# Designed miniproteins, single chains, continued (4): the designs that were tried, part 36

Each design is a single chain, and the fold is of that chain. pLDDT is the mean over its residues in the fold that is shown.

## One batch from the design tools (miniprotein)

Design m13221
Fold by ESMFold2-Fast:
Structure m13221 (fold): chain A 57 residues (1-57)
Amino acid sequence: MSLEEIWEEKKKLLAETREKLEQLLAAGDYDAAQQLIDDTLKQLEALEKQAAELLQA
């Protein structure tokens, strides 16, 4: 996976998460909103680790 691919995946993930988060908050599903945030942060950390490894390789 290239750095460009990781950047595109991050952009897509953030856009999709924002849309879903807005829907959950509008519905009052705060527990689901918190889970979505936690899951997204975990995915972003994984992508950041992949990018760091590519930059060091």
Scores: mean pLDDT 82

Design m13222
Fold by ESMFold2-Fast:
Order: C-alpha cells, then structure tokens, then sequence
Structure m13222 (fold): chain A 94 residues (1-94)
C-alpha cells in the first residue's frame, strides 16, 4: 500500500535497518491474519530500534515522558508481555 511504501521510505531515510522495516510489515500482516501473538512479537522487534532513535532525537524530559506513555499504551493495545513493555520503556529512555 502507499502507506507501507511511505513508512518504508521514511524509515530508510532515518537509517532504520531493513530487518526493522520487515518486522513492521510482518506485524501488519499478522494482525490482518488475526495472529495476535505473532503481531505482538514482530511489532515489539520493530518498536525497539524506533524507540531508541526517538530517544536520541528527543532527549528532553517532556519528550521522554510522552514516549514512555505512548510505549505503555501501544504495549497494552498490542498485548505485549511485561518484559517486552519494560524493554520498550527502557529503549525510549536511552
């Protein structure tokens, strides 16, 4: 889709790895197929490098707090484990 192409281009320009882009698309495919567990795992693997990139670009306390809140909300919506949620929150603070 155009959205997927736009996301891939934006991620590539931002220096995000091909593996991260692949995990993002696999998460979307798993959600479409109704495989919530696979979707959560792939979304988690895509989200970690993106959270780290966001932390480096936005190191101010207000942006970090917003990032933590967004990470927790996304983890709840995707059904991530407590361990995965903690890792994502830590990445946002990096």
Amino acid sequence: SQLEEDIERAMTVAGISRETIEHAFKAAEALKAGDREAAAEHAFKASLPLAEARAKANPDPESIAAGVANAREMAEELGLSEEQTAALVAAVRA
Scores: mean pLDDT 76

Design m13223
Fold by ESMFold2-Fast:
Structure m13223 (fold): chain A 63 residues (1-63)
Amino acid sequence: PLPLGPVEITLYDPERGEFVTFLVTSPEDLLRLAEFYRKQGHEELAERLRAMATGFADAQALA
């Protein structure tokens, strides 16, 4: 199995008011982003980031 390389995730950042691209190297990177946005009151965005972290971990386990 080949490991997933760094993945670019582009999403709208409500704290900056613009689209931002994050370079994700692990599911933990997405979980940290989710916690940051949850603390800022953006719970829907945080939940989507947690879902992406689960998907990333599953994809890495299969690769």
Scores: mean pLDDT 73

Design m13224
Fold by ESMFold2-Fast:
Structure m13224 (fold): chain A 66 residues (1-66)
Amino acid sequence: TVYEDTSKTSFPEEMAEKITEKFGISKEDVLKEFDSKSKLYAHIGKLALEKGTPREVGLLFQEILA
């Protein structure tokens, strides 16, 4: 059985809005690029390294996982 995390998943608009606000990514880019939460998490991690905000990224991960 394929896990939900590995399947193409539609993110709630609210979650996409939080990510776009937090990282300045276009909402369209978030929804278009991220077929699964795994891809989204990897991209957020990369942005955290670029912006130097690992603590804030950790908090965002907690919100996404909740």
Scores: mean pLDDT 56

Design m13225
Fold by ESMFold2-Fast:
Structure m13225 (fold): chain A 75 residues (1-75)
Amino acid sequence: MTPDQIRQIQINTFQRYFQSQNISQFVQAMSGSTLSPIDVSSLMHMFVSGDFNNPSYLSRMSPNDMQIYQEAYQM
């Protein structure tokens, strides 16, 4: 898989994540993602708390995934 393909999958994952209204939709958004378990855990904690800019959870994500997350959040 090329870096561009991975990036596009992650952008699509984060867009579905931000559109999620409940845990079931969150699980569907994570389905087929290339994210690490640590990144998925951070996203779940931010989703449940409603704090999508929580620096404690953002700092646990990989730098690449955090950058793509921030790009998707600005969309």
Scores: mean pLDDT 78

Design m13226
Fold by ESMFold2-Fast:
Structure m13226 (fold): chain A 105 residues (1-105)
Amino acid sequence: SEEKKRLEELLQKVAEEIEKKLKEEGIDAEVEVSVHGNTVYIKVTSKKDKNQWMVIKVTIEGDELKVEIASTTIKDKETVEKIFEAVKEAAEKNLELIREAAKLS
């Protein structure tokens, strides 16, 4: 459907914006974005080691985003914090795309 195609395009655009922000911070990673209701899941996987990944949960609460780490295999706390902050900043900058994706889910 047109709605499904638009949702897939929005999720891909959000993933690309997050990947761009991560790369600016020196992190080379693949990003996958999925949505279920008002919750967006962002999976960041290292391109250097596919066993190193983090899932970040973003909940849309009115005009604000609640961003939290759902799960991770990354043990280095500095790397975890750097990825989390980069994803949070990219998500906040792209709030309108995230809201549109959630509306179509």
Scores: mean pLDDT 87

Design m13227
Fold by ESMFold2-Fast:
Order: C-alpha cells, then structure tokens, then sequence
Structure m13227 (fold): chain A 66 residues (1-66)
C-alpha cells in the first residue's frame, strides 16, 4: 500500500511508481478506461522506474488524495 506521502508524490509527478504498486495503478486506469493509458505506457509503468504522465496523474489525484 502507498503511504499518503508516496501517493502525493505520484500525483505531483515527483516520485516514480513503485513496482509493487504499478500493477494496481495500471488495473485502476484500465478499469476507468483512461485514453492516455497506452500499451507502451503500461509497460513503462510496470518497470517501477517511471513517473506518471500528467494526464494519468490528473486521473488518479481524486482517488489518492484524502
């Protein structure tokens, strides 16, 4: 599970998506059918070394902020 600080870092684009959370985040974005979630972006996020692109950060912000 992400801490609140990790979640805010993801939303701000300052923290790479943790590998352990990357699958959960991809599953969420697939469930909401976000158009910015391309197959290439899915693969990049699953490495655990990439920050979220701005369009995906906007999509997750309301869910990750308390």
Amino acid sequence: MLSDEEAEGLVAGTTPVPKEFAQTLVDFLEMVEHPALTPERKAELLTGEKVLPEELRRAVAPVLTS
Scores: mean pLDDT 74

Design m13228
Fold by ESMFold2-Fast:
Structure m13228 (fold): chain A 75 residues (1-75)
Amino acid sequence: MAQEEAMRRELTKLLLEVQDLIRNKASPEEQLEAIDKVIEKAERIKAESTDERTKQAAEGVIKFAEKLKEEVKKM
């Protein structure tokens, strides 16, 4: 389904945006805000998706973002 592909592309875009903020040495506050948005959108995708692959991708993104959030909090 085109919607499932769009959801997976959105997850990828969110991760790239967070990685760009980290690479460009954005403030910890900006990094945390971006990570929280990734988690929120990934949870929404996981809840709305009917495709197991998309649900698994969203779960992976949530877990990755939670680990990044803990690392940023230590800075």
Scores: mean pLDDT 78

Design m13229
Fold by ESMFold2-Fast:
Structure m13229 (fold): chain A 74 residues (1-74)
Amino acid sequence: SEAEEFYKREMEKARELLGVRASEAQIAAVEAAIAAAGPAATLAAISENPDPAVQLAAAEVFGRLMLEKYKAAS
């Protein structure tokens, strides 16, 4: 879909700007944190983390959650 292609392009731009790529383990850790503590608490914890790979993992997970919400509303 157009939204999925937009999301993919924005994630690639973020990776290029930060010069890093989030690992599958970092992505899984963000997903697990959201499941355990909720999205607001997870976002607050990530904002305290200086690791750009963790921030990129968060952007990927939260971006996917927003995309799924938009698909459900369509």
Scores: mean pLDDT 76

Design m13230
Fold by ESMFold2-Fast:
Structure m13230 (fold): chain A 76 residues (1-76)
Amino acid sequence: MVKERVERVRAALPGLPEESRPLSEAAMEAYENASKIKDKELRDKFIEQVREALRAGDTEKMKEIADKAKEQAKKD
């Protein structure tokens, strides 16, 4: 569940290296924005993109995902 994933990232955030905090914060924003998308298929697609960006350590891509999820949530 998206809320549980956000809570897991939030709980781990203080214990993460300082250099990984921007990625974790962007991931939380992307998960929160994705959770507001009413279309389940689109929501799941954004969640998978978040997971891929986390594995890659790509903070820039994560911010793009968060922005796109926010726009999609408004459209819904």
Scores: mean pLDDT 71

Design m13231
Fold by ESMFold2-Fast:
Structure m13231 (fold): chain A 103 residues (1-103)
Amino acid sequence: TVTVAAGAVFTSVSQLPYPVTAEDLERIVTTAANGLADSVVGLVSAEVVEEEVTADSARQVLRFTLADGSTAEVEIEVRATPTADGSTLTVTVRALTDVRLRP
């Protein structure tokens, strides 16, 4: 297990050969959220407490309820920037609290 400290930010950038729709961004953020929840140690439940979808971004704040009665929160944002050849996709994950993850 690894502990990710509150305030930690992870960013991933990908070049895509096609434009990305708001529906695509919503699917991507949901997939990332589910993958992150599956990695949380002692997870009892995960809920989306904030959600924002625009034409070029999707953002979710997840609240995790843990077996010890504590909670943890993470923000996931996905953004698409148009390019001449398609899109640049940026995925940002921010720990709002300390979070314990499986490797």
Scores: mean pLDDT 84

Design m13232
Fold by ESMFold2-Fast:
Structure m13232 (fold): chain A 62 residues (1-62)
Amino acid sequence: SAQQQQIAALQAQLDDVKTKAEELINRMKEKGYSEEEIEEVKKGFDRVIDGLQAQIAALQAA
């Protein structure tokens, strides 16, 4: 269904964002960024992840 295709597309976006977040955070750790600086970056990614998860949940509930 179109709903299942949309959910699959959002899940792919979610996985991509999570991978990019992990790669950036690991690079920041290697370069000696503080835990506070890393947490600010994580907050940005968490907002995007939460938004995608909310959209997936809404489509699954419909």
Scores: mean pLDDT 87

Design m13233
Fold by ESMFold2-Fast:
Structure m13233 (fold): chain A 80 residues (1-80)
Amino acid sequence: ALAAAQEAFLAALLPAAERAYETGDRELALRVRIEVGRRQLALLDRLIATTPDPDERAYLEAQRAKIEARIAELEAELAA
């Protein structure tokens, strides 16, 4: 189920990624990367909510913070 959902998600983004490559569309490439990051945050939020181990939860929260910071950097680049 998870693997199939990941394949479907990637298949949906592949045309946009290919278009960004073919046209040199930097804005489209940034938007695709931001969308991927947002989907990763949604998956991490579900894992954090269901993780009973405090050490594992702390690790996942640290990974979430890193992805959130990366999205903010990409959004700032898109706005420039």
Scores: mean pLDDT 76

Design m13234
Fold by ESMFold2-Fast:
Structure m13234 (fold): chain A 86 residues (1-86)
Amino acid sequence: MTLTATLAPGEPVRLTLSDGRVVLAVHDAATGQVGVLVLDPATGEVLASAVVAEGGSATLTLPDGREVVVSYDGATGRLTVEERAP
């Protein structure tokens, strides 16, 4: 499954993955980077975290071996989140 959102600087965005886990993303205007967390919705536990540069991507590996690929296009402010099986 692929999810997309537009980020405003300093404004957190929440995306729900197919299994109910939550991706929380925030763009830092000072660094041009996007901080990304994957959370367990029942506990609020951080399962994985990454920092994505403008025009970059990061792969977050979850405890169950599932991967989440996050890409950020700084020109459009567009965040793309792709779920991958292990």
Scores: mean pLDDT 80

Design m13235
Fold by ESMFold2-Fast:
Structure m13235 (fold): chain A 59 residues (1-59)
Amino acid sequence: SVETLLANLQSLPVEVRVQFVERAGGIELDEAERAALRDPAQLRAFAELVARKAESARP
């Protein structure tokens, strides 16, 4: 799941990455977090965060 999410994020334009993360994780990103999504080093961290949030939101 994390690897699939990361691959999807890497294949998307930066603007679409923000929307994808918010939709997949059910979270609202601030401007600093949106800026971090442009950094390749941050993409994996955000993919992991979104995966964790999705798991904790599911019973």
Scores: mean pLDDT 70

Design m13236
Fold by ESMFold2-Fast:
Structure m13236 (fold): chain A 70 residues (1-70)
Amino acid sequence: MEEFEKAKEEAREEIERLAEELRRLGADGMADQFLRDGYEALESAKSAEEVKKALEGGRKFAEMVIADLR
């Protein structure tokens, strides 16, 4: 469904953006792990709601780490 595909696309872009920010701060290992975990979560999601829930948790974690590294 369009909603599900759109949610996955938006989540993928957000995950990749957060990983790139982590790399710029020198956290390459964390960026690689974040990408792996994010892609696995997207592949296992069965609905747009599950995608958004997984993304929210990952985003919150990444934002805390990024803030700490700055």
Scores: mean pLDDT 79

Design m13237
Fold by ESMFold2-Fast:
Structure m13237 (fold): chain A 67 residues (1-67)
Amino acid sequence: SAQARVDALAARLTAPTVSVAAAVRLLREHGIPVSRQDLIDTFGLADERARIPRERLVAFARALYGL
């Protein structure tokens, strides 16, 4: 189910923030084809060195699955 996919993604996020590179890798592992530039633009980040809060990444995945 969509919920089970989001729960599996969330379980991989053990830290309160994640790097852009780690977020791209994690999303691709869960079947979401994103680039670093896609995440920079989507989250309004300054560059790829910025950190993404765990809750924002989980919310992004939920939105993509229609949750």
Scores: mean pLDDT 83

Design m13238
Fold by ESMFold2-Fast:
Structure m13238 (fold): chain A 71 residues (1-71)
Amino acid sequence: SSEEVQRRALAGIEAMLAAGSLTPEQAEEFRRRIEEARGDPEAIARELARALSRADDKGREAAAQAIEREY
């Protein structure tokens, strides 16, 4: 569902912020873009991919674990 896709993506962003791989300002921008995607899974996936590309290995691993917990 669109709510599940959005929840998973936001969990990934929060995990990357907690890991220090995104700044608070970057995390806010990605949350806003994910919300603006209005549940479109393709648009949400693109924004999550952009966030992951900015993260280090620690941030990407934390995001993957957080997203998996939401399944």
Scores: mean pLDDT 84

Design m13239
Fold by ESMFold2-Fast:
Structure m13239 (fold): chain A 96 residues (1-96)
Amino acid sequence: MSEEELELESALSLALMGLTVLINDPELSEEAKEGLRRAKELVVEAERAVRAGDLERARELLTRAAEELEAIAGTVEGELKEFLTSLAERLRELAE
């Protein structure tokens, strides 16, 4: 396993943990939770692509996940907006 693949897998695991915490937050709207579930599914598929050695597929899925997070960030405020924006930027960076 390359250092790049290990770093990517670790970053995706952290993203999945953060998204799971947010999806289980009772204060979030159902619309925001649906978007977060879609982003989480894309990150899970990206992790599977990384494990299969399909880095091009992983980058495509991470770009789509970032777009979902950016859409949700546009509908929320405060700490959640900052977190979602930072996560989307990180996923786009990993997709390069």
Scores: mean pLDDT 81

Design m13240
Fold by ESMFold2-Fast:
Structure m13240 (fold): chain A 82 residues (1-82)
Amino acid sequence: GKVFTLNVAALSDAEIKVGDVFEVVGKTDSLLGLRSLTTGGVAVAGSRDLAAVEALKVGDRLEVVEILGKNGNAYTVKARLI
């Protein structure tokens, strides 16, 4: 599937890990609402590439394939569309 680089803010205490699957549960013009199917945790994601955010739809599932960076609850991840 397509791979996206996302900036993710975790809103739940569960740590984001490689292999975690998130579902897009909400969408604005610049942000994605995400729910982990692995932990049930919730997160908000943005991308520097707005076309990547526009390509994603509510109900789409993303697998975390790489964690590029972490600072507290803020992650930069590569995620693959399933």
Scores: mean pLDDT 84

Design m13241
Fold by ESMFold2-Fast:
Structure m13241 (fold): chain A 67 residues (1-67)
Amino acid sequence: STSLTPEQIEKLELLLEAALFFQEHYNPLLPNPLSEQEILDWIMDMLKLPESERAFVEEKWREIKAK
């Protein structure tokens, strides 16, 4: 379960889609590519999400990758 508002969930999903595109197309070209965990940590910080929401963010990340 999550305490995020629908607007927060929409922003999260948009950022995760952008992060997946970055991960697939740009991240492998970097001298020191970011780990999946570093990308998710950045998203958590950007949206000011509490650590209690990490499991929900990881679930949404898995859903987007399966698309």
Scores: mean pLDDT 81

Design m13242
Fold by ESMFold2-Fast:
Structure m13242 (fold): chain A 98 residues (1-98)
Amino acid sequence: AEKLREEAEKILEEGRKALETGTVEGVKKALDYVYKALDLAEELARLGRLEDARRIVEEAIELGKEALKKVPSDDRELISRAIGLILRGIGLLLDLEA
């Protein structure tokens, strides 16, 4: 559980660094990291680490929103992917509050 939280925090930090490159490849990497962080948050929730899971989900949603701002306006697949990940995160937050 502790190692999963630390891994999720490292992944989110690498995602933020990827976005700082200002490249489309950086956006794609950031979205890959959002996906992985959400997977780790679901595992943390399954293990009863609800507070850790919530924090990781909130940070992943924010990274997804920042990535969405940097997607080229004509890249429909990246826009769809970013929106889908943000919505997944919001759904997980709602489940954690239930």
Scores: mean pLDDT 87

Design m13243
Fold by ESMFold2-Fast:
Structure m13243 (fold): chain A 86 residues (1-86)
Amino acid sequence: VTPHNKEIAQKIVNGDQDLINQLKLILENSEDPEVLQGVKEVLLEVIKQDPNAIEPLLPALVNALKSSSESVRQTAVEILKALIEQ
């Protein structure tokens, strides 16, 4: 996890709605593996700091499981797995 990803995660934990909305849009619209890797790293750090802070992103993550893109589905699986293993 980069220092930048930790800063983004901390803002999400603190309820930054603009960052939450940006991550929702990325999960809904991006199939870029590099972008998805960044989102995964941020959300894994959010789960590590406060698992409850991911709740606003759960609908987007559940939708990502239904994606035609394997990279998008795999990203959602890994994030949700980390959440249930808390």
Scores: mean pLDDT 82

Design m13244
Fold by ESMFold2-Fast:
Structure m13244 (fold): chain A 54 residues (1-54)
Amino acid sequence: SFKEKLKKLLSGKNSKIAKVMLDKMEEEESRGASDRQIAIASTSAAIRAIGDEI
């Protein structure tokens, strides 16, 4: 699934953005969020993290 592929891609990356996305995915998963909700939340977290570094 999209979630499994994204998780695998992010797990191999040693970056602050990847960690923020993984942490948000786990948070949303624990709340029973759908794959779409997880994608939106993790993407929003990544955009926010990028903004913090600029």
Scores: mean pLDDT 73

Design m13245
Fold by ESMFold2-Fast:
Structure m13245 (fold): chain A 80 residues (1-80)
Amino acid sequence: SEEELQERLRQMVKESIEDLKDPNPKVRRAAAIGLKNIISEYPQAVEDLKEEAKTALEEALKDPDESVRQAAAEALKILE
């Protein structure tokens, strides 16, 4: 159902926010890309999580890994 899809997308956003703090930069990069994809494809389903996702992505702009910083910057453009 649409409600089940929305709850799954919300859970994926929450898990991706957690993964942005993972010790593995590949996991952090994948998390930033995942947030970008979910927010761009289903903005209304995750509207209530946008502020939390934005805050986490803004912290990811300070990441030591350039690929993580680039992915976070692209995701933040979509959160406008």
Scores: mean pLDDT 86

Design m13246
Fold by ESMFold2-Fast:
Structure m13246 (fold): chain A 82 residues (1-82)
Amino acid sequence: ALERARELLERAEALLDAGDVLGAAVALAEAAALLGLVPPLSDAEIAELAATIASLSPEERAAAAEQLRGLIEALRELIEEL
């Protein structure tokens, strides 16, 4: 589980670098679910997230990407404690 969570965090970071904020958010949520921190996202929750991201301005999308980078780093730190 820990190794798979690390792989998902690497995937999330690569997706952010490619500008795929939705893909990064989903990968981050999967990593968090594997660690027991959150329940897995439903299809409805993914659809709501996609709609939210699509409504963002470029500035807001960049801010969301930075927030996701911070969460990826926080989750990596959490894994080091496990």
Scores: mean pLDDT 81

Design m13247
Fold by ESMFold2-Fast:
Structure m13247 (fold): chain A 113 residues (1-113)
Amino acid sequence: SKKEILEKIKKIIEEELKKIEAIIDEEIAKEKDPEKKKKLKEAKKNLEDHFKQLIEGIEKSINNGIDLKKIFEETKELFEHILENLSKILDEKTYKQIEEIFKEALEKIEEIV
């Protein structure tokens, strides 16, 4: 059912967020520059806020008319926005790790939509 697909998408997004948060938390812990550390913490908060809004949108869609293609496109657009912002504050290696997590999550969502 469309509801079961949305629940699977929600789980993929939640698992992705957990992986990305772990990477950012490691970078925050290693960062010795107070200003850069502050920017990393702000980026983490913005990431968490965006993912929360996405999950809330999916949950609302479970109780309303479900457009799986719209949900996929909105998820993809949000991920692209987050990656663009992270590219400005993360080193190349850490950025590539997070980019790969986003790519894997989108591929999993695309397979079930």
Scores: mean pLDDT 84

Design m13248
Fold by ESMFold2-Fast:
Parts: structure tokens; sequence; C-alpha cells
Structure m13248 (fold): chain A 105 residues (1-105)
């Protein structure tokens, strides 16, 4: 189903983010890759929510999008690998929260 696809893409994004935390890349490279991972999952989530046509799914996505905007602002201010990793932990927690909400639909 479209919901199963959305959940799968969230799981893939979480796995990619966890691998990025262990990558040994620079903060600048990590920030760029976080954006690419989030842009990819956001596109799939937007399509899935449109197909589901469920007001609760839209509410969950809108809340997630608002929180991601704040976290991305914090990510852009991060200067060290440790600071970037702390923001990635928060992004993963928000993805897991969205997944849990979608699984209850």
Amino acid sequence: SVLDLAIKKIDEAIEELKKLQKSGKSPEEMVKEVKEILDKVAATLAEAVRILNDPKAKELLDEFTTRMSKLYHQLKKSKTVDEVNKVIDQIIAELEKLKAGLEKL
C-alpha cells in the first residue's frame, strides 16, 4: 500500500542517517547529505499523504514538516561533527514519531 511505502521510506531514511553519523565526513558534507536524505523522504511522504486523503495523515505530516524546519535551521548553525550528530539524533526521533503515527492509521 502507499502507507507501507511511506513507512519503508522513513525506515530507509533513518538507516541512511545512522550510517552518515558513522561516515567520518566533514560537518559541511554531513549537512548536505542530511538535506538530500530529507528531500527524498519528504517527496514520498507528500505523495503518500495526498493518495491516503486522510486528515490525520496530513496533520502528522504538517507537524513533522514544522519540526523539521526548526531542526534544519539548527543543523545549518552546526560547526562540529558532534553538533551535527546531535541534530541528526533529533531528526531520527522525529522520523520515528511520524512512523509510529502513520502505523496507527
Scores: mean pLDDT 89

Design m13249
Fold by ESMFold2-Fast:
Structure m13249 (fold): chain A 61 residues (1-61)
Amino acid sequence: MYQKVNKETQEIAMEVLREVFAEHGLPLPKTMEEAEEAVRRLSGELFRALMDRIDAAIKAS
């Protein structure tokens, strides 16, 4: 991979991740590998959290 990276793009991505992670009470990833895994995991976890909430609402009804 290239060593040249757009710092501005990385900074914006980091700020977006901070906001999303903070909203869900999650800590920022510590490495780039963790960041990739966290993004993929966050999508699945968010979907599961939504489904669990819907299930609880239906069960309560």
Scores: mean pLDDT 62

Design m13250
Fold by ESMFold2-Fast:
Structure m13250 (fold): chain A 110 residues (1-110)
Amino acid sequence: SAAEARRVVEEAARAFERMAKSVAENAEEEGAAVIDLSLEEARALGELLGRVAALPPEDVEELLARLEEIAEKIKEEVRKNLDEESAAKAIAAVDAFLEAVRAWLAAAQA
């Protein structure tokens, strides 16, 4: 149903936001080259992305647009609150995570 599709998209967007914030925080301390995500959190996001990939293309496009908006808001907060060097590391990590999620979702639709 349309209501169920919307729910799955909203859940996937929220899971992405939680992980993207963690990725930004980890990159500040550990560096953008090392992104250690909880396997349980990664699995949960993967399951939600798999459900979204089974939805009509419109719902997939809506999720991707929301992920880009979430990533941009996180990067804006990072630029405002961190020094230039720490912000650059966090931004690079968020961008890498977004691209990995986009690639995973595209592969799941193939």
Scores: mean pLDDT 79

Design m13251
Fold by ESMFold2-Fast:
Structure m13251 (fold): chain A 90 residues (1-90)
Amino acid sequence: DELEELARRAAEFAIDLAEERFGLKLSEEQREKAVEAGVRAALEAYRAGASRLEAVVIGATQAALVATGGDVAKTAALMPAIVEKARELV
């Protein structure tokens, strides 16, 4: 599924960006959980009628939220870069 591949790439980008910007060090298990949460959120959003771009943004945002431990402010700070990456991928 092309959307799943795009969502996974965007989620991995968001997690890497969170680690770099906030000095986070996630375990492999934490990274996998965040990626899976992002991919699932993207697919659910698309099934609910979101565009491919919107679904990828929603997914990457959820991945960042999980990676930051639910930190809404840190996740919001990543949104401009997440949106730009999603536009590049879609």
Scores: mean pLDDT 90

Design m13252
Fold by ESMFold2-Fast:
Structure m13252 (fold): chain A 63 residues (1-63)
Amino acid sequence: AAVRQIKLTKDDAINLVTGEIYKPGTVLDVTDLREYPELGLAVATLPDGSVVLFSADSYEILS
């Protein structure tokens, strides 16, 4: 899958595999990005296969 970069803008992003909570300003390479507007959530898949959950309004697409 194509790798894109996102920047997190809030401290609400959690890696569901590692339990890590990412700080605002963190840039992540993602292989997949899906929004769930009904839940106000977005889910990103990282190149290592881990899954990050965050608010749909808490990120920017950089590339």
Scores: mean pLDDT 84

Design m13253
Fold by ESMFold2-Fast:
Structure m13253 (fold): chain A 58 residues (1-58)
Amino acid sequence: MEYEVRRVPGDPDLYEIRVPREDVDAVKAQLEAAGLEVVDIRPGSKPGEVVILVRPRP
């Protein structure tokens, strides 16, 4: 799967990942398995899109 990944301005440890709403649980599981912490999940700018905020786990 290809998703848009962006750094969060003002916080170099935070990344935004834009995903379709239906893919959120699968992407969250992949990010957690990769050692990242899901900080927040927000509505995206498009209908049916969400933004997942992640950072590296300590």
Scores: mean pLDDT 75

Design m13254
Fold by ESMFold2-Fast:
Structure m13254 (fold): chain A 60 residues (1-60)
Amino acid sequence: SRQALLDRAQAVARRIVELSKVDPEKAQEIVLKLSETHSKQGIEAAIEEAERLIARAEAE
Protein backbone atom coordinates (compact mmCIF):
# COMPACT_ATOMS: atom_id res chain seq x y z
CA SER A 1 0.00 0.00 0.00
CA ARG A 2 1.02 3.66 -0.30
CA GLN A 3 1.09 4.03 3.50
CA ALA A 4 3.39 1.01 3.87
CA LEU A 5 5.74 2.48 1.26
CA LEU A 6 5.79 5.85 3.06
CA ASP A 7 6.52 4.11 6.38
CA ARG A 8 9.43 2.24 4.77
CA ALA A 9 10.74 5.50 3.27
CA GLN A 10 10.66 7.19 6.69
CA ALA A 11 12.42 4.20 8.30
CA VAL A 12 15.12 4.32 5.59
CA ALA A 13 15.60 8.07 6.17
CA ARG A 14 16.01 7.57 9.93
CA ARG A 15 18.49 4.71 9.44
CA ILE A 16 20.55 6.80 7.00
CA VAL A 17 20.71 9.62 9.58
CA GLU A 18 21.90 7.17 12.27
CA LEU A 19 24.44 5.60 9.89
CA SER A 20 25.78 9.08 9.05
CA LYS A 21 26.79 9.52 12.73
CA VAL A 22 28.96 6.37 12.55
CA ASP A 23 29.99 6.21 8.87
CA PRO A 24 29.17 9.46 7.03
CA GLU A 25 30.95 8.34 3.83
CA LYS A 26 28.85 5.16 3.60
CA ALA A 27 25.64 7.08 4.38
CA GLN A 28 26.40 9.54 1.55
CA GLU A 29 27.14 6.67 -0.87
CA ILE A 30 23.77 5.09 -0.06
CA VAL A 31 21.95 8.44 -0.55
CA LEU A 32 23.56 8.88 -3.98
CA LYS A 33 22.66 5.33 -5.05
CA LEU A 34 19.10 5.79 -3.74
CA SER A 35 18.74 8.99 -5.82
CA GLU A 36 20.06 7.25 -8.95
CA THR A 37 17.77 4.20 -8.54
CA HIS A 38 14.78 6.47 -7.84
CA SER A 39 15.35 8.41 -11.09
CA LYS A 40 15.81 5.23 -13.17
CA GLN A 41 13.50 2.66 -11.52
CA GLY A 42 11.16 4.62 -9.21
CA ILE A 43 10.74 5.07 -5.48
CA GLU A 44 9.86 1.48 -4.51
CA ALA A 45 13.02 0.06 -6.14
CA ALA A 46 15.07 2.86 -4.54
CA ILE A 47 13.73 2.04 -1.06
CA GLU A 48 14.40 -1.69 -1.56
CA GLU A 49 18.00 -1.01 -2.65
CA ALA A 50 18.57 1.44 0.22
CA GLU A 51 17.19 -1.11 2.73
CA ARG A 52 19.65 -3.75 1.42
CA LEU A 53 22.64 -1.38 1.50
CA ILE A 54 21.81 -0.05 4.98
CA ALA A 55 21.33 -3.58 6.37
CA ARG A 56 24.73 -4.58 4.96
CA ALA A 57 26.40 -1.50 6.47
CA GLU A 58 24.74 -2.09 9.87
CA ALA A 59 25.82 -5.79 9.91
CA GLU A 60 29.44 -5.12 8.92
Scores: mean pLDDT 84

Design m13255
Fold by ESMFold2-Fast:
Structure m13255 (fold): chain A 71 residues (1-71)
Amino acid sequence: SSAAKVAELEANPDDVDLYTDYALEALSKIPFEEAKKLLEELIKEADAAHKEAAEKVKEELEKNGPKPETF
């Protein structure tokens, strides 16, 4: 559950992998454009370690984001 991931992230703020995993799971529930805007804000305010994780998440969302190709 997302709440459990938040608690683990707060307990281990230096765990970049945990942060990346949580961010991907949480952002999958938000409309793609809003998720990208939130990531851009987080990247601007994050320290070096968390910025790297946030940029990785944003890059993956941009490459594999929801595209209404066609049915």
Scores: mean pLDDT 60

Design m13256
Fold by ESMFold2-Fast:
Order: sequence, then C-alpha cells, then structure tokens
Structure m13256 (fold): chain A 65 residues (1-65)
Amino acid sequence: MMEQLKAQLIETLKQAGLETFAEAMAEVLPKMSAEGLATLGRYLASQEEDPKIHAQLEELDAKAA
C-alpha cells in the first residue's frame, strides 16, 4: 500500500514537470508514515493549482483515511 502511494505521488510530480522535487521526495518518502504522506499531499495541493493534481491528491487522501 505505501509503495503505491509513493509511486503515484512521484509520478504526479514528474507529470507536473517537477522532476527535481520528485527526486527529493524519493529520499524523504521512505521515512514518512501513511498519515504523513496524506498531509504532504494536501500541502502540495495547496501550492499547486492544477485541477488534475488536486484531484489525484484528494483521491490519495481519501484512500489514506
């Protein structure tokens, strides 16, 4: 389950053109809990106004709840 959330978040960041940020996240994600990943997803959604990114992060948050 955690691996799917990590992979989806990394893929979303890469598709948004944030590959450098995705690489940084790859180092942090192994140290984060599922709750931490959901919190990070919500934080990123607040910084990104792309509707597709928002929708994907909301779906991840719903699955983490």
Scores: mean pLDDT 63

